# Ledger of designs, part 22: designed miniproteins, single chains

Each design is a single chain, and the fold is of that chain. pLDDT is the mean over its residues in the fold that is shown.

## One batch from the design tools (miniprotein)

Design m736
Fold by ESMFold2-Fast:
Structure m736 (fold): chain A 90 residues (1-90)
Amino acid sequence: SLRDARERGIRIMMDRAINDARSYLEKHAPDKVKEAVDLIREAAEYIIRKAVEEGVHPMKALEEFSKKAMEIIDLLKQDKPVSIEDITYK
């Protein structure tokens, strides 16, 4: 269905963005890769679900994801604790 195609498209875009974030982390914060990627994946699932349920445009979902991913990376680089609630709830 069109809904299933949109969800699949968003997931593909998010997977690519997660891989880009992993590559960045491997170069700039290799000790944080696993923790950051796990948190980023949880943020991606939340954003995908919200985008599908609320009919949010895929590009807007990707922009929100990129913002959250950078926030997670910045906090972890500062050795600050990060919870999923802090990054998915405003």
Scores: mean pLDDT 78

Design m737
Fold by ESMFold2-Fast:
Structure m737 (fold): chain A 72 residues (1-72)
Amino acid sequence: MEAEERAIEAMRAALAAGDTEAVEAGLRAMAAAGKELAPTLPENPSPEQEEEAARRIGEAGLAALEAARKAQ
């Protein structure tokens, strides 16, 4: 899951740099995206559906983290 992997790497880099605010923004965006997507998934989502949901969550987290870092 490339977007999720990129989000995790970006959060690790921000955390190592001491940018806790950017990490918190990313985590909040991922949690919000997860809550939005959860009701759209079936009880037993396919691997493809789980992959797409993880990609969407990762993209939301990455976007929020990068926006917070640019605001610094």
Scores: mean pLDDT 76

Design m738
Fold by ESMFold2-Fast:
Structure m738 (fold): chain A 79 residues (1-79)
Amino acid sequence: MEEALKELEEEAKKIAEELEKAGLKDVARQVLEQAKNGIEYLKKLYEEGKLTEEQVRLWAKYIARELREYAEKALKEHK
């Protein structure tokens, strides 16, 4: 669980850095906020017994992919 959530956080930070370098600071902030909210929500569901550790890993990977696709779209539309 912790490893998957950390990987999501690290990917979000990389995406945000790419967006900030492109001048998209607001989009970078949105990516970081979405990652933080996703991590907190997955952690809550795990603590409540609603998700297994494997399900948390799968959802974290899904969120990371969605954030990357969102960032790539923003970068293409900006140029």
Scores: mean pLDDT 84

Design m739
Fold by ESMFold2-Fast:
Structure m739 (fold): chain A 108 residues (1-108)
Amino acid sequence: MPKIAAVSGSGGSISGITGQVKSLLRKRGIEVETRILPARGKSVEEIEEELRRLKPDLVLVGSDGTPESEEAARKAREAAERLGIPVVDATGKSPEEIAKEVEEILRK
């Protein structure tokens, strides 16, 4: 079963989006496991270690426009890039747009 790691900054907005994407994928016959990873106060190296343990097929990131949220998203992208894990940025996208990008990556 494919795994999605959603990186949470302050405010937890990524959790809601992640749930909506999971629901849309299920309607398309795709079952995914989702894990929320808190990035607050973590280094790129610490996030990389957590991603290495989880072995996700995809990392989902999002920002609410706060500097802390943007920094968390940046660190998550860097960690995923070091491991060769695809990243989907949820910022400014509909759940349907995010689900389409996730489906395209998981079909590869």
Scores: mean pLDDT 79

Design m740
Fold by ESMFold2-Fast:
Structure m740 (fold): chain A 82 residues (1-82)
Amino acid sequence: SMAELEEREARVIEEMREAAERGVAEGKPLYVIGALLTALISETYLELRQAGVPEAEIDEVTARLNAAAREILNEVEARIAA
């Protein structure tokens, strides 16, 4: 259902934020943090395809996840550029 997709999207965004905060705490460079977020989005895409979610809905979810990842990376970059 759409509600299940929304809940999944929220969980993946939370996982991306946690991964970014862990990466910052461990002194990982921005490009490594970016790669970790991309891996989470790619895994989510594959899992949604395997679950039989329509491609149009997967495209919408992955677009929103990519937007969230960009915001997370911009926030991280602002903190480490100081």
Scores: mean pLDDT 88

Design m741
Fold by ESMFold2-Fast:
Structure m741 (fold): chain A 88 residues (1-88)
Amino acid sequence: SLVSPKFEEAGKFIMEYLRENGPVLLSELKELVKEKFPELSEEQIDKLVDSMVESGILKKEKVIIDGKEVTVIELTEAGIEYLDLLNS
């Protein structure tokens, strides 16, 4: 299947953001992606994140913060290596 240029740009933005800022709440990452790429629907953003997790580029973890279960998203070592190759 063909990947849209905006989908590819959003994936790279996610990797660069997580490399710079470390692990973040998935909800916060989704808000940032929506702001930067308003053309992408929430369903498209969810599919992008899920595909990157399935590929081992990103990692999801459920954690308890202030007594509430939240999802944290982070860039894996494989994701860092992939991003470095893209910037070569």
Scores: mean pLDDT 83

Design m742
Fold by ESMFold2-Fast:
Structure m742 (fold): chain A 103 residues (1-103)
Amino acid sequence: MEALERAVELVREARELIEKATNGDQKKIDELRKKILQALSEANDRVAAAPTPEQQEAAWEEGERKVIEVTREMLKKAGASDEDVERIARLLREAFRAYREAQ
């Protein structure tokens, strides 16, 4: 429960920074959100299909990598600075880890 609440708060902080970095471009924000949710869904599917705890850990680590990769790519396309990209990526990495703890 507490880990899920932490994940939600971290995502909210990341969203505020994304809005500032994109100058409130809602279409770019929506595209980024859609891509992140897709990566999370794919990570959950891989974890559910993994037969061992070690393979489940590998699936979560791969999911984290994909979320961060998508975040960096989409923010750079949106014109965000390298500093803002790395700050947002760090928050989303922490959010993904908190989400994983909540499962």
Scores: mean pLDDT 80

Design m743
Fold by ESMFold2-Fast:
Structure m743 (fold): chain A 77 residues (1-77)
Amino acid sequence: EEKIAEFRKKVKELKEKNDFQGIVELVRDALEKGELTDEEIRKIMVEEGFVSEEEAKYIIDKLKKALQRRKEAERLK
């Protein structure tokens, strides 16, 4: 609940600055830490008007696949 509020606030701040790279990094960090579910992240991004639902799903899927590949590489090390 508190993490959802913090994420939403940061998305709003970055959107106002047109810092799309910062928003992507914020989503990546939230997914990496497991602080929020994919659905919660998608919903916040869409509600705050940062991206469409399709774009939010695409970004989340791409970041999740990248994180999974990194975890697999770490397992091999």
Scores: mean pLDDT 76

Design m744
Fold by ESMFold2-Fast:
Structure m744 (fold): chain A 65 residues (1-65)
Amino acid sequence: MEEAERRRRLEEEIQHAKDIYEKNKDKPLDQLTEEEKRAIGLYLQFENMTEEERLKALEAWEKER
């Protein structure tokens, strides 16, 4: 079912963004790549969202690709 796959992808995206955030939390912004800044922004955004909001945000994020 596509819904179960989307939940798995959401979990993977959150984990990846969290890993980048943790790895780079001590670095100043000017030393971060655009990819790292984007991942950190995504992680911080997800921390303030419900599960439903996170899934919707992931869908919007994927549509922008």
Scores: mean pLDDT 71

Design m745
Fold by ESMFold2-Fast:
Structure m745 (fold): chain A 98 residues (1-98)
Amino acid sequence: MEEEAKKLAEEAKKKMDELVGEIDSATQRLMASADPAAGEAEVDALIEKARKEIEEMTRKLFEVDPELGEQIYKELKKKFDEAEGKARAAVLSARGRA
């Protein structure tokens, strides 16, 4: 396997775990907060940031190894979609409380 492609894939996975962690933390703050509107704005900003970073990371992987790039994109997208879904569910729950 090409070391460059493997390094980029590992960095992308690590970065995705960090982004998911940030989204989860913001989601927990939203659920604990009496002001869900402020929490929603924070969650939305983190989701948009994560989406852009996924695009940039996978673009580099596609340039080096298109097959690995496709595989990693699917893995990152799945993790992102799960985190976004959880955050959106928390937003709806918090709105019902407010």
Scores: mean pLDDT 79

Design m746
Fold by ESMFold2-Fast:
Structure m746 (fold): chain A 61 residues (1-61)
Amino acid sequence: MPSDEEIQQANQWGQQLYAAGASLTEVNKLVSKLIDLLEKGDYDSAQKTFQDALQQAQQKK
């Protein structure tokens, strides 16, 4: 079960993606994936997934 801190971190990353121009649907899918990765303790994969998504969202602007 993910911790409240892991859920909060994933939601904060989701808000940054939305601010960068990602759609709400893309944000929701990514937040779910980030929560799964953080629950597994795979912080490096979670951070990389967030950064890759952020870069893609910024390129669409």
Scores: mean pLDDT 79

Design m747
Fold by ESMFold2-Fast:
Structure m747 (fold): chain A 69 residues (1-69)
Amino acid sequence: SEETIEAMVRAAAELGLEAATQRRIGERAGVSPATVSRVIRRLGREEFERRVLEEEIRIGIELIERAVK
């Protein structure tokens, strides 16, 4: 499910990849840890991490733009 992957990637990016455990991703994304594990296994860990890093960059840009007055 595309929506589940997007929610998990956003959650992991907001947590930071180093702090993003399956439990924390699930809690923030509103899905079970079992769902998190299944999705990452199907997508691949490396691909999931690449998407998280890309999302972290997007969030960082948005935060900088919002903070500048």
Scores: mean pLDDT 78

Design m748
Fold by ESMFold2-Fast:
Structure m748 (fold): chain A 78 residues (1-78)
Amino acid sequence: ENPLKLNALFPKEFMEGLIASLLAFAEKARPVDPEGAARIEALAREAREHLAQGDLEAATKALMEGVREALRTQERLR
């Protein structure tokens, strides 16, 4: 994959916002799906760690996996 393309699509400030949104969603989902919430939190923390190291490609990958887990968890909330 091309890191320059990912960096252009997801600047650091935007990615921080997505990480915060995933963490907020995990808190909301925890009473209904604690396992799903834990997976989303782990992926959000992984994304933040990569972002802190300047690895925007790895951070974006972790964020995308977190979004996929959030969508799966959202189905359980219905």
Scores: mean pLDDT 75

Design m749
Fold by ESMFold2-Fast:
Structure m749 (fold): chain A 55 residues (1-55)
Amino acid sequence: MKVVTAEAEVDGARGVATAVDGEVVEARILSGPSIEAGVRAALEAARRAQELSAE
């Protein structure tokens, strides 16, 4: 079981996500100037966490 938490920054927004064995279990917006930027940051964090946890 590989658990990875990753962060991402997109358009001044920050997001964090946790994935387990290639499955995203949590994604959250930490900060951002807009909902759209925050969603993009959270999605990028989820992509990174999923990739790193799946190998």
Scores: mean pLDDT 82

Design m750
Fold by ESMFold2-Fast:
Structure m750 (fold): chain A 96 residues (1-96)
Amino acid sequence: LKKKIEELLLEIRNVKEYIESNPNISDEEFRLLGKRIIEDVEELIKLMKEKGYPKEYIEELEKILKELKEAVAANDKEAFLEALDKLIDFLEKLLS
């Protein structure tokens, strides 16, 4: 799981940098990037549940997932970046 968290953390940082560096990114491209992150977070939640991670960690990640989904649905890049920052902090905490 640690390797998967490290890979996801790298992906999130790359997506964040790309969105911040490309203010004219299309709504379609933004939604595709958002969908990829959402799917990877959903897979991580599934693996954490299978490995018996504490409920509090799963609930925190599910809350962040909800914020990511809402931001993508609203086409809100600023809200999405804010949710990515929360996700980065959460994943770094899991690796400590």
Scores: mean pLDDT 87

Design m751
Fold by ESMFold2-Fast:
Structure m751 (fold): chain A 63 residues (1-63)
Amino acid sequence: SERKERVELGTEAALEVQPEAAALTAPASSGGEVDVAAASAANRLVNEKYEELEKEREEKKKE
């Protein structure tokens, strides 16, 4: 089931970038609130990792 593999890939991508995304979205400096721009950057990171993992999975399927 391709759908299940896609969900797993998305979860893996999110977990892979979790420490980086946490650093981007953590309210460490001031206000104690999440910066919307930082949240957007974190989403871009997840999307990039998802595409990388998808390419790797396709290569592995050929092996």
Scores: mean pLDDT 63

Design m752
Fold by ESMFold2-Fast:
Structure m752 (fold): chain A 82 residues (1-82)
Amino acid sequence: MEAELEELEELSKKADEMMAKEKNKELTARIKEQAEVRADKILATLLAQHPDLTPEEQERLRELLFKASYYVLLQEEKEKEG
């Protein structure tokens, strides 16, 4: 769990860097919407497996999952170009 959380935090930092560099506002808006949906689905699965998660832990996980999902989805979109 700690290693997975650390990986999510690394992906979150990469997402922040990519957001700073990406100037295509329409692309970022679309990817953010998709990342929100993906993060919500993953969080729902984690909550089913770990019902003891506090509201604060849920909010932190949701933020990390959103940023990780954003990074992955933006990478996939850029790979379609090459």
Scores: mean pLDDT 76

Design m753
Fold by ESMFold2-Fast:
Structure m753 (fold): chain A 102 residues (1-102)
Amino acid sequence: MPELSLPESLRVRGGNDAIIRGRVSGTEPGREYRITLLARNLESGEVVAYSLPQRLRGGESLELELIIRNLESGSRYLVRMIAEDLESGERVEGESILEVEE
């Protein structure tokens, strides 16, 4: 199975941008994957940032960068990374929580 790496859950100050890097490794040769990285504001339920989905050939690694702009003070953001096998439809998901101080 692909291995997903996201930053550990963090507490940050509001009014700043956050740069989140997700990495996919351990992909299986002969497979193709769709990789997506997104952030959801847990207070509103809205997706506030997302990467363009990337195709990854098995045996390779990929790093995706996501910028969450103008972090809302007192909010929490769910960062999700998804690797989807394009042949089987099997998905591996990684999650991290970003807490923004009031």
Scores: mean pLDDT 81

Design m754
Fold by ESMFold2-Fast:
Structure m754 (fold): chain A 84 residues (1-84)
Amino acid sequence: GKHLSLDVSGSGSTFVYNRLKQAHDAGYTHVTITASGSSRDQTVEGVARAVEDLGLKVTVVPSSSASDDQSKDLKKKVEEVNKK
């Protein structure tokens, strides 16, 4: 399937979901997102909705300013969402 990369750093959950929905509507099946540690909960929520509603596969790349703990937590939460 088609693969897209996009940046959702600093975005709320609705914005993240809408960007992923736009990618799905354009025919993308896998999306790699770049996200900040400070917005991780909003990012995870938006990703969870997109995975559940649209069947997208989402991979997260933490921003370079994210701490190791933030990076690991964000990756783990997105991976768990993809398993559901």
Scores: mean pLDDT 73

Design m755
Fold by ESMFold2-Fast:
Structure m755 (fold): chain A 69 residues (1-69)
Amino acid sequence: MKETLQKAAEYSEEVAKENQKLADEYRKLGEKSDPETKAILDKKAEEYENGAKASQNLADRYKAEVDAL
């Protein structure tokens, strides 16, 4: 059980990092794009940023459960 929760926390942290990296890449592409394309890329970046936050919150909860064991 503890090992499963630790792996779940690690996986959720990796997902958060990947989503944040994608968000940063979309933001950078938007800065180099025309205003119409920038709006689309910024929206995609926001979606990945929200995904990163959700995955980090999940990782934090799994870590708290491990610490309670």
Scores: mean pLDDT 85

Design m756
Fold by ESMFold2-Fast:
Structure m756 (fold): chain A 94 residues (1-94)
Amino acid sequence: AAESLLTAEQDAVARELVAGLMAEAQLPNADPESREIMDQIIAENAKLARSPEAEEAARRLLEMYKEIAERQEPGDLAEAEEVARLARRAAEAA
């Protein structure tokens, strides 16, 4: 299942980048809003890999990444945009 493998690989890259952003924050009880957004990103990213609405899921993932990046730092926004771009390409391949 080449298509599934490609989607899973893009999902892994997205998770790694988001995990990097969260690792920099690393304040367990300091910002529950960021934690909630992170959980949503991971959940939606997992859905993207198997969802028949991959395009819609990718768009939502992009919005979630923008939100978390804005909360952390302006520089992280560009990185979140790149992750969203990869997710979109995965959806196009699906």
Scores: mean pLDDT 50

Design m757
Fold by ESMFold2-Fast:
Structure m757 (fold): chain A 93 residues (1-93)
Amino acid sequence: SLEEEIALALREAAIDHLEAQAKNPEAHPSIIVELVREYKDLGSLYKNEGNYEEAEKYYQKALEVAEQNPSVISPSLKEKIKSDLSEVKNELD
């Protein structure tokens, strides 16, 4: 739908800004949390559209950032991302 297309475009723009900010090693922890959440949310949007390949890509990016920042990203958020990633991988097999 048009609403889904707009949501995708806005999340992609937000991710570009957050990725740029996250390259600074002194970036506030909230930037890392926002980046992980935006990757996860974009993955979920692609999953809802049936685009499992793109969903896997963004869930993998979310998980990678979460794994690199264990003191900032909650275990529950990391587990949810792992669960969502496993579901889309099963759909691709």
Scores: mean pLDDT 84

Design m758
Fold by ESMFold2-Fast:
Structure m758 (fold): chain A 85 residues (1-85)
Amino acid sequence: SPVERLEELSKRTIKELEEIRKVSLDPALIQKAIDYIKGLSKKLIEYAKTLSKEEQEKLLREYERLYESLIEYFKQRLAAQKAAA
């Protein structure tokens, strides 16, 4: 279901951020992003359950884009840190 895919998306995003955090010079900033997603995920899943299936699919697509942008931001930041070393 879209709700299950949204939950799985949040878990995958957190896992990827945890991997970036292990090698980052700014682990505290990445931890803030992880904490934000954890807090948001519970609220998002409860909200998604109140929506139609079409609205759930739209919400999933919006958060896929948002989380991809967030991951890309931290990957670019990590690449810059490695280039400076």
Scores: mean pLDDT 84

Design m759
Fold by ESMFold2-Fast:
Structure m759 (fold): chain A 96 residues (1-96)
Amino acid sequence: SIMDLVKLQMRALAASAGFYVFVRMAENGKYDAARAELDALRSFAGRLPDPELSALVTAAADQMEARLAAKDIAGLRAIYDATNAQIQALIKKLNA
């Protein structure tokens, strides 16, 4: 239904916004705050009713944790951009 698609889009936007906050915290050297945001994103992913979106958020969080541990800020941005593109592709697929 149109309402289910709207709810999916809202959940996808929430995930994207959370990753943006995470990347910005890491870029500003706020590593403890970035780790807390990543933990919140993992918790959010575990509660998502959308299995494809949940899998995307979990995979992105795992990759971002590895890059944060290495302090690879450029790698974090690349993962964010790729994840956001995958989320948009999923919404487009489900809207067809």
Scores: mean pLDDT 86

Design m760
Fold by ESMFold2-Fast:
Structure m760 (fold): chain A 70 residues (1-70)
Amino acid sequence: SAEEAVKYIEENVDESDLYTKEEVLKILVEAGVDEAAARRALAASGEESDLFTKEEIIKIAKAVPVFAAL
């Protein structure tokens, strides 16, 4: 579930670090998110910087249920 994925990220992701798209995808998959849904959510994030904070990764994880329905 999205709540379980968010909990995994809160416990396993460092808030002082920045993550690439590839690292974010790996984190979401390790957190139990379906890879296809994770890829869709990440693509929809629209970030031009190509780097993500822990807070942004959590927001993407919370959005996954919306993209899984598409």
Scores: mean pLDDT 75

Design m761
Fold by ESMFold2-Fast:
Structure m761 (fold): chain A 63 residues (1-63)
Amino acid sequence: SKMDLVKEALRKIEKLYPGTLEKLAKDPELLRSALAMVIPDEVLAEISDETLTEAAKEVVKEL
């Protein structure tokens, strides 16, 4: 699913830059910008900022 792709990207970002994901989960604009570096714009445009933020918070809880 698109959400599995988002969560995988977030896990990879945290692995490369530890502590970043907690900051991204609190800043929807920064979260979208970070994901835009690794996820195609066409896919990311279909997902709301609220949904992206919820995904980031779920991944933070799994760390």
Scores: mean pLDDT 82

Design m762
Fold by ESMFold2-Fast:
Structure m762 (fold): chain A 78 residues (1-78)
Amino acid sequence: SSRIKQIEFAKKLLEEDDETVKKILEEIAKRNKASQEELDEALKKVPEIRKEAENSKLSKEELLALYDAELARLRAAE
């Protein structure tokens, strides 16, 4: 489902460095035939999303655990 893909992407934003995330976004854009403008907008948001996660009361490990729990729940429903 699209929701599973969204959570998997959010998890990668926390686990990977910016250059790896950019490469992942470029590959996703190619697979989904997204425009260059759509890719550029997604890339602009990556640093902001990371800063918001870093400013949360939850640690990186706690956020990843929450994402894993939600993914397990969604996958069990398929």
Scores: mean pLDDT 70

Design m763
Fold by ESMFold2-Fast:
Structure m763 (fold): chain A 74 residues (1-74)
Amino acid sequence: SIDQLRQQLQDLGDQLQQARDQIDADTRAQLAADGVQLSNVEFDTMVSRQLMDQHSDLLAEMDRIDDELRRLEA
């Protein structure tokens, strides 16, 4: 059902947020240890790339569910 797909998307979204928060924390710790300073744009780009690299399957599943919901709502 649409409600089940929305619940799955919500659950995956929560997982993605937790993953993003962890990558943010780990990236900040690594940059501090290495003495590297990045702009906010460079930092956000690095976090986004790590998220795509580490959680591509989660992102693909979210995209699949979004596509299914769009088809059902059409």
Scores: mean pLDDT 84

Design m764
Fold by ESMFold2-Fast:
Structure m764 (fold): chain A 62 residues (1-62)
Amino acid sequence: SDEEEQALKSAEEGFSKLNKKEVEEAKEIAKANIRESLSDEKAEKLIKRIDEIANKAIKREE
């Protein structure tokens, strides 16, 4: 839980500093790592939150 929260905060800060293409690339890498490391249920929840963070960062670049 704490590790997941730290990862989400790091993703939000990182994505905020990236352009749209870099966010899309980082998002896919993060999702792949999550699917590899977590159970399907936990992976889906974390992936949804990563998508939300990435979409927010992309929206800022529009």
Scores: mean pLDDT 77

Design m765
Fold by ESMFold2-Fast:
Structure m765 (fold): chain A 60 residues (1-60)
Amino acid sequence: MMTQAQALAALDPTQREILRLRMMGFSYSEIAKKLGLSVGTVRRRYREAQRKVQELLAQG
């Protein structure tokens, strides 16, 4: 099976950082402030990152 680290490596740097911060328990608002993004952008990129990770893990 594909490891979590391998799945994370397939994300762009912003998506990877958002996913990591969400796993650490940060809110969308806190992540948006840390990365200089809007909350809407963080939510969209998090959903994109989750779909990509789920697809990669399902195939490995």
Scores: mean pLDDT 76

Design m766
Fold by ESMFold2-Fast:
Structure m766 (fold): chain A 68 residues (1-68)
Amino acid sequence: SAVEEELEALVAEFRERAARASAEELDQLTNQVLAKLAEIYKKTGDLEGVLRAMREVLGVHQRALRAL
């Protein structure tokens, strides 16, 4: 679906940027992607898709943080 493609694209972009981010940049990027996920939820009501994307974002955040 278009929503699934948008969620996957957001997670992929976050993963790429998080790998190159400083600790402060990582926090900013994480807040930005979570805000975008909240907007998708407001527009679509796709709780399952958004929760899956949030879990992926948090996993990427934790991995990037451990690498710092």
Scores: mean pLDDT 86

Design m767
Fold by ESMFold2-Fast:
Structure m767 (fold): chain A 76 residues (1-76)
Amino acid sequence: GLSLDEVRRRVQAGIDRRTAELKEITKRLNAEREEALKEGDEKTVEELEEQKRKAEKQTQDYIAQLQAFLAEREAL
């Protein structure tokens, strides 16, 4: 099986990757939101904010799963 140190390394790498992906998604959505605000398109602003919240939640849920996996392995 994997050593605990290797599990920790892989969990951290997974967290780092998903955090970086979220930053790119957030940058894109924020740029699109600013353009929608300039146009007064409130509906598009709300849809982009919902997409941002969904992306943040999916990232948080994934990180929580990785952290739970690590905690279970550390308990063994």
Scores: mean pLDDT 87

Design m768
Fold by ESMFold2-Fast:
Structure m768 (fold): chain A 57 residues (1-57)
Amino acid sequence: SLAENQAALAALVRELGARRGLSEAEIDRIIASATAAAGSIPLDLMQALLRRDLEEV
């Protein structure tokens, strides 16, 4: 469901953002952006993009 996809994206961003050393405010902003896009972009693609941007520099 959309709600389950949004929860999965939020959990991923919190984990990756914390490992990256992002502030709570930055993590919340990324979560808001990712969850807004969850209805238009497939979950697997969203997860891949977030991993690329947050895990790889």
Scores: mean pLDDT 79

Design m769
Fold by ESMFold2-Fast:
Structure m769 (fold): chain A 60 residues (1-60)
Amino acid sequence: SELEALRYRLRELEDLLKTGQEMRKKASTTNPELAAQLDKQIEFVQRRIEELRRQIQQLA
């Protein structure tokens, strides 16, 4: 179903977010360019998670 597909996608993005946050902690000041890119990726993924949560709530 569409709802099942959205919930699967949400789980994928939540896993990606956790991985990104862990990578960001390891990047630290020794690689500031990587840290900055990871911060942008984390922000983007968080926004996508919020959008998907709203879609799921509207369908449920």
Scores: mean pLDDT 83

Design m770
Fold by ESMFold2-Fast:
Structure m770 (fold): chain A 74 residues (1-74)
Amino acid sequence: ANISREEFERLLAEQVARARALGLPEELIRLGEEAARAAFEGADAETKAEIRARLAALEAKYEARLDELEALEA
């Protein structure tokens, strides 16, 4: 991937802003940030799996809220 740290930071900030606009809780947003950072920094597969598992658990919990917001947008 041809992406600089500056570009990554911009994309991460945009992703966070979008997640907040969609009404995601801060814990889910923080884990999303951690997952993105781990991917960019080249963290171990185990670390990425751990973050993803935690993110998936929170996403499952709040997916109904996202669905409600998406329905309102339609």
Scores: mean pLDDT 69

Design m771
Fold by ESMFold2-Fast:
Structure m771 (fold): chain A 74 residues (1-74)
Amino acid sequence: SHAERLAEEFRQQVERQFRQLLAQDPKNGAERALQQAGQRAQELLESVSPEERKEMGRLLLEILRELRQRREAL
């Protein structure tokens, strides 16, 4: 529940950033968005307990993979 909510917020944030950065810089925006998403994911993982970290890590990795697929579709 808590991990799912944080992952949903993270998903919304990274998708918005992806759209904004891509609109500002069509060539480099997607790569910058992925780099920022990776950094934020690491910060989120460090903010949760060790038990929550395993579940959170799986959820965040799934979101990052989806974002990477969106970049490859460009």
Scores: mean pLDDT 83

